# Ledger of designs, part 34: designed miniproteins, single chains, continued (2)

Each design is a single chain, and the fold is of that chain. pLDDT is the mean over its residues in the fold that is shown.

## One batch from the design tools (miniprotein)

Design m5147
Fold by ESMFold2-Fast:
Structure m5147 (fold): chain A 65 residues (1-65)
Amino acid sequence: TLTPQQQAFVATQKEVQDLIDKGASLEEVLAVIDAHKDQMTPDQVQNLRREAESLVARRQAELAA
């Protein structure tokens, strides 16, 4: 069973991935993470922000290819 913070993290991660799959900008993705920051721990927010930067860069490269 996931904690409420872990549930929020997983839900936000899925929302982030769906946006990235649609070609969303880093600014848009980070705005979604920020909208859910109060539902997660600061460490979860920071880790998700770092992961999102890498995933957006990778997706933008895929869409350009």
Scores: mean pLDDT 82

Design m5148
Fold by ESMFold2-Fast:
Structure m5148 (fold): chain A 130 residues (1-130)
Amino acid sequence: KIEEFREYLKSLGFSEETVEKLVETYENKNVKDLPVAVHIRLDLEKLTGEGFWNKNVYIVEPGPQLVVEPPLSRRGQEGLRQLHLMRWEMSHLLGYEVKGDTADPMAPLSPEEQAEVDKFLNHLNPVDYT
């Protein structure tokens, strides 16, 4: 099932190096504790693959934290609407247990999730984690 995850990441256009890092993280941390930040990272990279690619400046935190990313176009905000779908698909493929969060792939972003997206994308300095 982890091999299905690897194939999925490749189908999204991730580089071989990025795929290896993500697979290694899941393998070492246990699939049950898959970080929500990785799901957001996957969705954002899918969007940047349409015209923008700068993978060198991402900060990823383990656990249910949001990924801090360089400033995105307005298109990036719309793409994060797919967060529910990404989390649901990843939970199914990896057997990940979603604690405290319910994900319906057909549901729109909640007002609280939209506020988190706005906060995330309007982050003025990605150095907050350092």
Scores: mean pLDDT 43

Design m5149
Fold by ESMFold2-Fast:
Structure m5149 (fold): chain A 89 residues (1-89)
Amino acid sequence: MEEEKKEKLKKLIEEAIRLLESVAESSPHADQLRELIEQLKEILKSNDPISFQLSKAAALIARAVELLRKDHPEVAKQLSEIRREILSL
């Protein structure tokens, strides 16, 4: 059960990274988005408890949504949906 949640979290974080990488270079907030991508990649490499990884990932994705809401609203919406799925784990 814990391992299933970890695998789902990993896939959700990987999808969030993919979405962020698709828009980072075209965003006025490119530097901040690159930092968020790196922090999400660090979560994937960590051996932290799942509850800590969930909280970190959700917070980072929430920040990305704020940065993208005006210029990339469709990506911001997709990230909000990923964040909701993470919080439901």
Scores: mean pLDDT 84

Design m5150
Fold by ESMFold2-Fast:
Structure m5150 (fold): chain A 65 residues (1-65)
Amino acid sequence: KEEEARKLEREEEEVLRRGAEEAKRILEEYKDEDASFATGRALRAIGDGVQEAIRLRRERRRVEE
């Protein structure tokens, strides 16, 4: 169970990192567009990453119990 918890923790970190990188890519790609548009897309990418991270964190808590 401890090894499974560590695996889920690393997956959570990886998902958050990828979400942040995707948001950065969106901001760079749309830097010449309306700021609201670019920000909206970036926030959506971050939101998706956060939701998946929350799911993995819940799974980790369940494994630790």
Scores: mean pLDDT 76

Design m5151
Fold by ESMFold2-Fast:
Structure m5151 (fold): chain A 70 residues (1-70)
Amino acid sequence: MFVKVVHTPDSTQLHLEAKTEEDVEKVTEELKKVLPDEVADALGEAMREQIKKYGEAEINATLEHARPRA
């Protein structure tokens, strides 16, 4: 299991790894501490689908914080 969250002013970068349903539950709980529940749950569902298909899950994602520009 691996969880890395990097916050910048303009984005949140994620690197997630899980091999079991228990790992997915733990990753989702950690993500709920820093992300909205809907986003954390969606990432958890994506990890479960990867585990079913490939036997392991790895997600690299960037969530952009859109700001107005001139």
Scores: mean pLDDT 76

Design m5152
Fold by ESMFold2-Fast:
Structure m5152 (fold): chain A 91 residues (1-91)
Amino acid sequence: MAKEKYEEAIKKLEEAKKLVEENPEDEENLKKAKEKIEEAARYGLEAEKNFDLDEKEKEELEAKLEEAAKKAEPAFEELKKYEEKLYEAKL
């Protein structure tokens, strides 16, 4: 069901935000946050491909997903900085 996939995407973004906020210096937590963000993106894309939602319900869920993504944006930024540092350290 597309609704469940939107709800899972939102949940994964909230989990990623919590992991980064709780311990932004923990590399393992940052890796878990990245996995949660990737899972959220996958669920969101799968939900968009499903046409079993009415137009209004889809708009409401897309708005909630976008809001959750905006709230998780600081976590995305920290994760990007971590990835760049990890890449530089291996070279």
Scores: mean pLDDT 72

Design m5153
Fold by ESMFold2-Fast:
Structure m5153 (fold): chain A 76 residues (1-76)
Amino acid sequence: ELDALAEEAGRLVQELEELISQLPPEEAAKYRKKLRELEDRAVQAIARSDVEALREVVRELKELIEEAKRLIEQAK
């Protein structure tokens, strides 16, 4: 399960990075900061084999992706 969650987290990071590139500079900076915080938490969770912590990172990544998508739609 840890490997599957790590793979999912990696995919979500890539998706969020792509969305961030479409945001205005101010919002992009805010989301990049959040993404780096989540990446650090994911690295720590993997190093500790903490499945629950990694699951929370995946959940928060999904939430940020949905929020970024809404911001992009509002900017159209």
Scores: mean pLDDT 82

Design m5154
Fold by ESMFold2-Fast:
Structure m5154 (fold): chain A 92 residues (1-92)
Amino acid sequence: SPLNEVARAAKEELDKRGIKAHVLSADDNGVLDPSDTSDSGSVEKGVPLFIVTRASNVDVVKSLYPNAIIVVYDGDIEATVKRVVELAEKAQ
């Protein structure tokens, strides 16, 4: 999935920078992709959760995960990764 690829790329960039954050992708039903997680999908307290999704899905994702930071993917992987990194740096 392009959303899964973006979420993984963003997590890799955060890891390279030493920034602690969870990055997951959500489909049209707000279902989180389990392949985005290397563990049980548990969110560590105090670590920000980012969910990457399409613009049409923002309302459903926000309703299901009100504490997550929603990042819109519009087809530009590099721009989306940069946005996640910028938001994660501000959340430190």
Scores: mean pLDDT 76

Design m5155
Fold by ESMFold2-Fast:
Structure m5155 (fold): chain A 82 residues (1-82)
Amino acid sequence: GSVPEIEYFTPEEVVEGVRKLVEDAKAGAPKSTIAARSVAIQLLASKDPELVKYISRVGDALLAGNLEEAEKLVKEFEEKVK
């Protein structure tokens, strides 16, 4: 066998990841930390381009200081996954 297959996030794990990202931003985490964590979640969701796009939008909203938009995006996606 080659290198082990990367364990990719499920949609539910993506929802958990972006919820934590929003909570980190609310707690005053540096933008560099938010950006790094957003990229990490995107890499773990990389098999699904729609999940990557969604995570990127949440991250971009948080980096722009648009907490309300980020929370709305997380809530809308959570409703689709549950």
Scores: mean pLDDT 77

Design m5156
Fold by ESMFold2-Fast:
Structure m5156 (fold): chain A 97 residues (1-97)
Amino acid sequence: RKPVSKEDLKEAYEIVVKELEKEVEKNPNGEPKLSPKTKRLIEYIYKKLGKDPSETLKHLSDEQVLKALEKAKKELEKEGKEGAAEAVEDMKETVEE
């Protein structure tokens, strides 16, 4: 794999948070079913962007997080941001393990 740049990581984090926030809006009464790995990943991403992960952690399951990551990856691929899309793929692998 090509090394993911700091700029690619930032773009990946920004689009992932955007898609996670959309999943929270679709699931305002969602039951939290996050694995410890997924919870750690979300907390890490939100910390990197200076955002509060509380709503995402409260309302989403691993399945909904994977859905958000898949949408983020597709959006980045459509924009030709292959490095950022690869970073999102690595995030998906973390959740799927």
Scores: mean pLDDT 79

Design m5157
Fold by ESMFold2-Fast:
Order: structure tokens, then C-alpha cells, then sequence
Structure m5157 (fold): chain A 74 residues (1-74)
């Protein structure tokens, strides 16, 4: 995935969830790894967000990452 795509996804998350770009980038990076429930909970606590909000943001990031990979593969 290009740095421009990662930044675009992070900017979308920041706008949607009222996050800083740095916090949104952390979510996009976590969405690119096989994260455990403990990793998700730790990030939620670190960002001061509810587990539900972090789960929604990770789902949005994962969908955008998957769409970029599908477009690149075809």
C-alpha cells in the first residue's frame, strides 16, 4: 500500500471519529496487522476512546485497506 493511500485512509478516520492524524495513523497501522482483542483494547485505552469506537474505526480502515489491495491485484 502506498504512503499516500495510508495517509488518505487516516485522514478519513480522523474526520469521521474526531481524531488527530497521529491517532488515526495508529489505527490504520493496527488494521494492517492481525490484532488481538488485547491489542485493540490497549489502543482504545491509549487514545481515550471507547472499545466500540476503536472497533468501528478499525473496521472502516480494514475495508479501505482491502479495497486498495483488490484494486492493486486487478
Amino acid sequence: MSAATVTAIAESLAAAFGLSLADALALVLLAQTPASNADIAALADALGLSLATVSEALAMAAINIALDKIADAN
Scores: mean pLDDT 78

Design m5158
Fold by ESMFold2-Fast:
Structure m5158 (fold): chain A 88 residues (1-88)
Amino acid sequence: MEEAEELIKKIIEWIKERKLSSEELKELSDTIVRLMVGSDIEEIKEKLLELGFPQELIDKLIEFVKKASQEELREFSEKLGEELEKLR
């Protein structure tokens, strides 16, 4: 799905630009996975903002989660995980 791939690209680009530590990268990854498995959207929004994640990317993640199927959410999580493993 084009939207999911574009969103992953933007997330990875932001991570590279910010030079996140391994601890920050783990916290970001855990937060996004929690969003994908149906955690409280408002709590996840606040956590992502606290981590300095761009509002535009937060809005796109929330929009994606609201309309994506369970299979699409799983595939997104798997693909994001693979890209995150490549960063260090």
Scores: mean pLDDT 77

Design m5159
Fold by ESMFold2-Fast:
Structure m5159 (fold): chain A 93 residues (1-93)
Amino acid sequence: MEKEKEEEMKKVLERAWEAYQKAVKIELEKNKIKLNPEELAKMQEDFERAYAISLEKIKDEETREKLEKLEKLIEEMIEKGKSPEEMAEELKA
């Protein structure tokens, strides 16, 4: 059960990395800049290091519980048909 939650968060981080890569590619194409394979490898290593640090923080039980409570609260508010403004007020409480 906990492994499934770690896997879901890993997928979120993977999607974030994929979005980051696409954004970088778009910016480079607009500026007609070509990155050397060596520079791309360094960027990937730096991201993998940051990713590992993020996974260790998520493994913190307190942080995980807070994220689960937040997700459940958001889901319940969506189910009740609350507006984004109403959700923001509830989250501030």
Scores: mean pLDDT 59

Design m5160
Fold by ESMFold2-Fast:
Structure m5160 (fold): chain A 68 residues (1-68)
Amino acid sequence: KREILAVETTQLGDRTITLYEVLEDGKRKLVILTEGPDGVTHMHTIDEDGTVTVRTMSAAEARAYLAS
């Protein structure tokens, strides 16, 4: 089960950066989406213990993932 606790969006040049605070399976983490003009999105997930996971996907896939 995933719940979005907070969302914040910032524009830096031609890139859109969106930060989500997420509660997933009782565990809090940060998800950072970096979206470029080419439609390629990089998703960085930072867990409470500082573990970082990186994925490359489309912006639509990233938004669909966070909506579930």
Scores: mean pLDDT 77

Design m5161
Fold by ESMFold2-Fast:
Structure m5161 (fold): chain A 107 residues (1-107)
Amino acid sequence: PLEEEELRFNFSPQATPEQIQRALQGWVGRALTLIESGLLSMSDALMGVVSIEGLENNLTPEQVQALLDQRKEEWKNMSPEEQKKLLEELAERLREYARRKEAERLR
């Protein structure tokens, strides 16, 4: 169940790159915590994965919101079975990102 208000990045037009990066890191961290507790929702998975793309590609607030809106529309047009499969894919992408960042930190 997607709520429109749950799938928004509420960035200030005056937000600094550091504030944006911190917010995106927060969404990734939240999604990873929810994976470990078995509580990952569709909205948390989408916010987390779009945040990874924003962080890795240095996207602007407008670009990251546009990407989130695109992913949300794609999700709404999927069957329930395809939605379940995508949620599993998004969870694995989040885990892979966390593993990669931890490996980089140890180098």
Scores: mean pLDDT 79

Design m5162
Fold by ESMFold2-Fast:
Structure m5162 (fold): chain A 78 residues (1-78)
Amino acid sequence: MKIKVRLPDGSVIEIEVPEGATLEEAKKRIEEKLGRKLVTGAELNLETHPALARKELALPLKEGDVLEIEGDVIRLVT
């Protein structure tokens, strides 16, 4: 399935992931494509909210989902 990724410069790219792919799987593919590491918003607060980081990474993606990257932070826009 295809998902859209909005980059910090305002450009939008599409990536292809397997059906039922998680945010973590999409994040890994985007990191490989961009050549840099990303974190989720919940991961920035991992010391206080580790369960939220795990839940965010485990979110299943759907066709047409939009991910946004702001600096090094990636989030699902839904």
Scores: mean pLDDT 74

Design m5163
Fold by ESMFold2-Fast:
Structure m5163 (fold): chain A 82 residues (1-82)
Amino acid sequence: SLAQQAQQLIDQLSTVPAARDIAREAQKILDYLQQGQLPPSDLVARMVGRVIRLMADSDDEALKAQVTQLIQLINQLSQQVR
């Protein structure tokens, strides 16, 4: 499932110091979505800000690809919540 794929990426990213905060915030977002709830806008904004900084500052293309994939999975899951 999309939720299982998102969880696997979160678990992988949580072991990477540069992505640890993104993984933590993504876990909270995923927890909301799995409960059929939309995450708070402030939580989403904080995660987006961290992602933008990682994309700008990191030269780790594999890490950037994993973070991009996680965002895509979260967006797909959020479309299933009303």
Scores: mean pLDDT 85

Design m5164
Fold by ESMFold2-Fast:
Structure m5164 (fold): chain A 97 residues (1-97)
Amino acid sequence: ANIPEEDRKNYIHFVFYLTTAEALALENSPLSGEFLRLALEYMGKLSDETIHALFGDKFSEEALRRSFAAALAQHPELQPELDALIAKIKKKVETGR
């Protein structure tokens, strides 16, 4: 596979932390913020090749933003961090052909 093993593991951690943050946010748990921060951190660790594999299509970026919506509703203070991450991913997708 073109995806390094470290990136594959980081992506699995990202998905686990994001889905956990969403579930905890729906239950109004204060732990949802910690898992949302971990999701953003692990997403930020992915290589450019992995980012292209996951987000090569523009609608994948919109789907990613929507997947954070429930957790962000409980933690609006993390909106700037998500916006910065999405901007970074978008720039890599636009310029890293």
Scores: mean pLDDT 77

Design m5165
Fold by ESMFold2-Fast:
Structure m5165 (fold): chain A 98 residues (1-98)
Amino acid sequence: GKKTLEVTVTLKTPLGKEAGEEVAEEIEKELKKIEGVLKVEASVDESANGRKIIIKVTVDSSVDLEELKEKIKKVVEEVLEKHGLEVEKIEIKVIKEE
């Protein structure tokens, strides 16, 4: 089985399109290294004027979900810190099970 997690990152300052695409690509690359992660899609939410990054992570349903959420949050925080981005909040929720 598979689960889809939605990670919503709210930033203190908005990202431009080019910087947002670069950050989203690096988030996808780094999250794919986590065991149990099957697919990652990251994008800047244009409706939030570059203040939000939405990340959809498809995971193997056999993994420890709480441990996996903690690993995802840590990796996302490390990528954002590398790019000098200040985070207001990170929210993770399960949006799909199959």
Scores: mean pLDDT 84

Design m5166
Fold by ESMFold2-Fast:
Structure m5166 (fold): chain A 83 residues (1-83)
Amino acid sequence: SPAERHRAELRADVWESLMTMFLWTLKRMKENGVKKEEIKKLAEKFLKKMEEILREEKDPEVRRRLEEAIREFKEEVEKILEE
């Protein structure tokens, strides 16, 4: 139904937004001198929760968007840790 599709799209939008905000938080932590090991630990904890959410998601399009967002999140975390 249109209402079910709208709710699925909102779930994807919410999780994508949360991942973006969390990346911003990790960048700010790095700029404020937080140790790379602590940033890595926090990123890994968040990533584990996102992978749990992906595993429970039943909508194929939401799963596809979450998989892509998790991939991009991993790449951005690696960049933060390389600096």
Scores: mean pLDDT 87

Design m5167
Fold by ESMFold2-Fast:
Structure m5167 (fold): chain A 65 residues (1-65)
Amino acid sequence: SMMEEIRKLGEELTARAKEAMAEKGLAAANEAVGEAYQRLEELGASEEEKEEIMKAIGEAIQATA
């Protein structure tokens, strides 16, 4: 289902952003955040779904910093 695809993508994007922060720092993490938003938009994620996933990504980056 679309919800499961969006959830799985959110988990993958969160992992990528966290790894980018850990290995390359804030600039790479910010690039990953931009890519994440674009991919969620392309999949047709709702505003609520995007907000929730982007918040999780931001929290994961901050926890890794």
Scores: mean pLDDT 82

Design m5168
Fold by ESMFold2-Fast:
Structure m5168 (fold): chain A 80 residues (1-80)
Amino acid sequence: SALEEIARLLREAARAAAAGDMERAKELIERAVELLKENFDEKVANAFEKAVETAISTGDAAALAAFAEMQAENLETLAK
């Protein structure tokens, strides 16, 4: 499902951020945002994108990793 694919991308982004690869984390998150826009409410996708941009702007890789993991878990729960 789209939710499972988005969750997978967010978990990969969390791993990239935890490893210090912020460029890879951003790429994976951008793909997740595009899938959200394609499959869900644009307003929800835009709110998620703003939250992500805020997390990235802090430069805190651990915070970005935690955020992405939390979002992936929430989406996996919704997919069931």
Scores: mean pLDDT 79

Design m5169
Fold by ESMFold2-Fast:
Structure m5169 (fold): chain A 109 residues (1-109)
Amino acid sequence: SEETLRRVRLGEARDAIKTAKENSDRANRLAEQARAEGHQEIADLYQELADTYQKLRDTAEKLAAGLESGSYSDEEIDALQKEFATQGRKANELSAEADRALEEWRARQ
């Protein structure tokens, strides 16, 4: 039913908020550690990753609010889901790049 689908989407959006927050906090800690150690390039990558997870969280929060209030159209919900997917792909690419840069740096120690 439409009501069941709305509840499933709301649960997924709430889980996404939590996951994005945890990932953003972790990326920020890694950026701070890299910066403190003088690894500016690695710090910048983790900071961009943290900022991307914050955008994911913001999009998920808008999606959750719209689903909870019932005020958003299907078109608005679809647009937010598309934005979330795009941000998620960027986060995956940045995460892989940052992890490679960190591994390469550690191999040189």
Scores: mean pLDDT 87

Design m5170
Fold by ESMFold2-Fast:
Structure m5170 (fold): chain A 104 residues (1-104)
Amino acid sequence: MEEVRKILIEEIEKKAEENGARTITDPAELRSLLSDDQLQAIKTRLQTTINTLNTQISDLNTQKNLNSDDPVVVSSLNSQIDDLNNQKSGVEQQLKTVEEALKL
């Protein structure tokens, strides 16, 4: 049981991190699949993923500042920052769904 639950948590985290917009939107579905402890673990992991994405965005912004006189490099970095912001939005939506599931 615990091993199956761990795999489910890892899959949800991986889907949030790798695919951004492919989040579970039904809190009742999530509640039916996972225990309170597992929902709390997923919440913690999603918060960690958001922190990691924020660090990556910060690093790219630093690189953009260092290359501010190169419009080609700045354009490429802006594209990467936009992609990371889109991923972060997906993870934040999943976090909201998990928080709503925890209230049920």
Scores: mean pLDDT 74

Design m5171
Fold by ESMFold2-Fast:
Parts: C-alpha cells; sequence; structure tokens
Structure m5171 (fold): chain A 89 residues (1-89)
C-alpha cells in the first residue's frame, strides 16, 4: 500500500541519519541509549502516518504537487542526500 511504502521510506531515512551521526560522533553509552529511544519514538510516529497526510503537509508547506510515492521518495531522497553530505563534511 502507499501508506506502507511511505512509512518504509521514512524509516529508511531515519535509520540512515542515525547511522551517519553514530559513525561521525562516536557517542557515549548514554547518548546511544537516548538515540535509540528517539528512533523508537520516531518509528511510532511514522507508523501513524498515511501517504495523503504527508503529501498534504508538503503541499501546504512548499506548494509542491507530489502525486505518487515514487515522486515523494525522490524528493525526500534528494533533500536527505544534501543534508547527509553536510553531516559527513
Amino acid sequence: SRDAETQAVLRALVDELFAARRAIHHPTPEQLAAAEAARAALYAEIESLTFEQVRKEFLESEGLVLPTVAEFEAYLRAAFDAQLAKIAA
């Protein structure tokens, strides 16, 4: 379903962000525990999201038309890759 696909994309992006930060910053055990708790909370939020809710929020914030999960994924991936490059610098 589009909702499941949207949730999978969002979870993958969250995982990449946390992995990148972990690799660069070498966090303490307390920081790792806090990061895992934060990731679990984000996963819970993502589980409640539908494709239509995310699309509507993007249309309202940026005036973009993202009619398919593929277009939404491409948009998020481009934005995420740009952000990840800044973290890696």
Scores: mean pLDDT 68

Design m5172
Fold by ESMFold2-Fast:
Formats: sequence, C-alpha cells, structure tokens
Structure m5172 (fold): chain A 93 residues (1-93)
Amino acid sequence: DFEKSLKDIIELAKKLNLTKEQIAGLVASEVRELRYKYGEDFLKELLEKIDVKPSPETLELAREVVRAIDPNPSDVEIELTAKLIEIILKELE
C-alpha cells in the first residue's frame, strides 16, 4: 500500500527527526520497489496525479539518491521521487 508507506515515512521522520537525505533514501527505495513490481507505466500514472513542482534542490537530491540505489534509473523514477520528497518535506513543516 503506497499511501501507507508514505504515511509510515512521515511518522518515522517526525519520530526520529530524519534528515532530508535519509527521507530521500526511504522515498527512492519505495519508488524503486513500485517500479520493479508494477513497471514504468504505473510510475507515470502516479506522477500525473501529483500536482507538486519539486524545487531544483529536491530534484538534484532525488537524482543523486535514485542513481545510487537503482542500476537502471529513469527520468520518471527521479521525477516521482522528487515530487514525493517535496510532499513529505512540506508535511514536516
């Protein structure tokens, strides 16, 4: 359950005062698992539902983390990871 995974990351981030980099790692791991399990088209569908523009800094962080954990990174995976990081960071404000 993707929505549950995001809520779990938010709760963990609040409880443990996780860094932006630690949050990015958890998000990138979830997106990679979704891509592996459901494929690229599923990621595209999720990306289209998220009306959030990531900052350049968040997009760069997402790119670095995704490239570190996925041997075959995609632009869709990176962009979805960036948008989800942005949502979580705003929820933590």
Scores: mean pLDDT 85

Design m5173
Fold by ESMFold2-Fast:
Structure m5173 (fold): chain A 63 residues (1-63)
Amino acid sequence: LKTLAEKVAQVLLEDPSQVENLSKQYQLPENDLKKNLEDLFEKKLTTSEFTNKIQQLLEEKEA
């Protein structure tokens, strides 16, 4: 995978149950990640938008 956000997005697309594990591993806000994943499955977000949301959460944690 080319970026961490793309890697996280791919794992969640393949197995949404990994949300808690990925949240802990990458120190992402669990509730935000879960909501973005729900919005993705409800067609409120595209895959590209979902990946961008993950990237934003990763950048926010490093700031």
Scores: mean pLDDT 78

Design m5174
Fold by ESMFold2-Fast:
Structure m5174 (fold): chain A 61 residues (1-61)
Amino acid sequence: MSGEELLRRLEQLTGLTAEQLKALPESEKDAALYGIGSFLANMGLAESAEEAYRELKAAVG
């Protein structure tokens, strides 16, 4: 699943938008994206937290 698709699913599940993630301080963004990646992987939307994190990182910048 692409980072864009993961972000869409995140918004549907939690209400958290890509714009809100992009607005996070850089010091907080990396940890937040990894935590979200772990959550989405546990929901069966990615094969691993690491895969979800990489896709989200690429989509958010």
Scores: mean pLDDT 82

Design m5175
Fold by ESMFold2-Fast:
Structure m5175 (fold): chain A 75 residues (1-75)
Amino acid sequence: EFDDMKKLPKLSKDDLNLIIQLFSKAVKLANEGYSKADIEKILKEETKNESPIVQKQVLDSLDSLFRMRAQLEEQ
């Protein structure tokens, strides 16, 4: 419920925009045939100087993306 959403770490608008941009880049790279491991390397390099929470959110989103793609390819 609302209490769980308030327990999420407070991200700045810039951090949130960066996560969105990097996730969009990850989707594009996945569609171009890049492996999950290659995309993880790119995202880690792009976020190496950013807050650890930004890197974690981007990598967690990448995991979710590839999990969803695997389910769609089953059909």
Scores: mean pLDDT 75

Design m5176
Fold by ESMFold2-Fast:
Structure m5176 (fold): chain A 55 residues (1-55)
Amino acid sequence: MYQLPRYVSTPEGVARAVGLDELLARMDETALAELLEAMREHGAPEELIARAEAA
C-alpha cells in the first residue's frame, strides 16, 4: 500500500515542475525525433513518450 513513489509520480511531477515543456520548446524537430527514438529504445515511461509525441 505504501509504495516508493518513483516511476509513477516522479516523471510526471518533476517534468511539470522543472521544465520538460521548456526543454521540448527549445528542441528543434531533429532533436525531438532523436529523443523519441532514444526513449523508445531505452524504455522510457509511456507517459513521457506520449507527451513527446504530442509535441
Scores: mean pLDDT 58

Design m5177
Fold by ESMFold2-Fast:
Structure m5177 (fold): chain A 85 residues (1-85)
Amino acid sequence: AALAALLAEARARQARLGAGFEEISRKAKEALKAFEEDIEKAKELIKEMLENKENASWAKYAAEEVEKRMEEKLEAEKRKKEELE
């Protein structure tokens, strides 16, 4: 019961991070197009997006690993329960 709740939280966190990264990428592309005529501003925006992309990618990876580990624990607990009775 409690483990299932923790797994649900991990999945929600992973989905949130994934959605956030996608939204950031979309907004970055839109902003970049707006600044295509201003190379200097475009370069600064690209640098900012790369920094956000690295952080988002790392966070997404961490959330995914946590979810996978929790899913494995949930499966192991379920198998133990089934094998005992």
Scores: mean pLDDT 56

Design m5178
Fold by ESMFold2-Fast:
Structure m5178 (fold): chain A 76 residues (1-76)
Amino acid sequence: MSREQLQQIVRQQDNRIQQNPNNISSWVIRGYYYRQLGDYDRSISYYNQARRIAIQNGDNDMANSLQNRIDQIRSE
């Protein structure tokens, strides 16, 4: 996938987040693609937003999974 295609996907997810800011999947997908672009700081920020929403929803398993993902990125 080209850098331009990755940037287009990220732009589409931005629109989804604006319409549905509590949609965990949109934040996770955005975090994934920023990691693929090498922007680890933004990737961590978006995974952390998803984790915060999971905590607010009482989904401790999802919150722990997202924290492990953040820790993995920080250790790279």
Scores: mean pLDDT 79

Design m5179
Fold by ESMFold2-Fast:
Structure m5179 (fold): chain A 71 residues (1-71)
Amino acid sequence: SAEEAYNKGLQLYREGRLEEAKQEFERAIALDPNFSNAYANLAVVLRLLGEDEEAEKYIQKAIEVIEKQRE
């Protein structure tokens, strides 16, 4: 499930396994495109990997998802 992928991503992030954490957060988004927390945590991992432009893109996606869910 999206939640299982997200939780695995969090575990891998805490272990410093950033590329694997990225893959699990991407999988969570693929399973649930409305999973705002997965976009936010993917952006954090992308910044730590030095992918600043890609990180900013996913921050914007997280905001868009939150805005759609509010209204």
Scores: mean pLDDT 85

Design m5180
Fold by ESMFold2-Fast:
Structure m5180 (fold): chain A 97 residues (1-97)
Amino acid sequence: FAEEVREILREHGLSEAEIEAGVRAAEMVERMLEEALKRGEITEEEKREMQRRWLEALRAALEGREEEAERLIRPVQERLERIMKPRVEEELKKKEE
């Protein structure tokens, strides 16, 4: 996933700093999805679909299709937020072990 993001950003002529920032964001998303998968909150199929939508949104944004990029990324962002917020609250409650 992060490697695919690096290739897309490089193909579109982004600076090395922008490429590294994008790759770090992609690695963070991949980690969140992997943790959700381990907790049984998403399936392998949902993880693959979210990654695919993220890549499509990235391409759309780089091609100047801002409206389509927002449409593609919004469900992914909403899903990640929904996954992470309940887990953070549970972790705070279970902080002792």
Scores: mean pLDDT 72

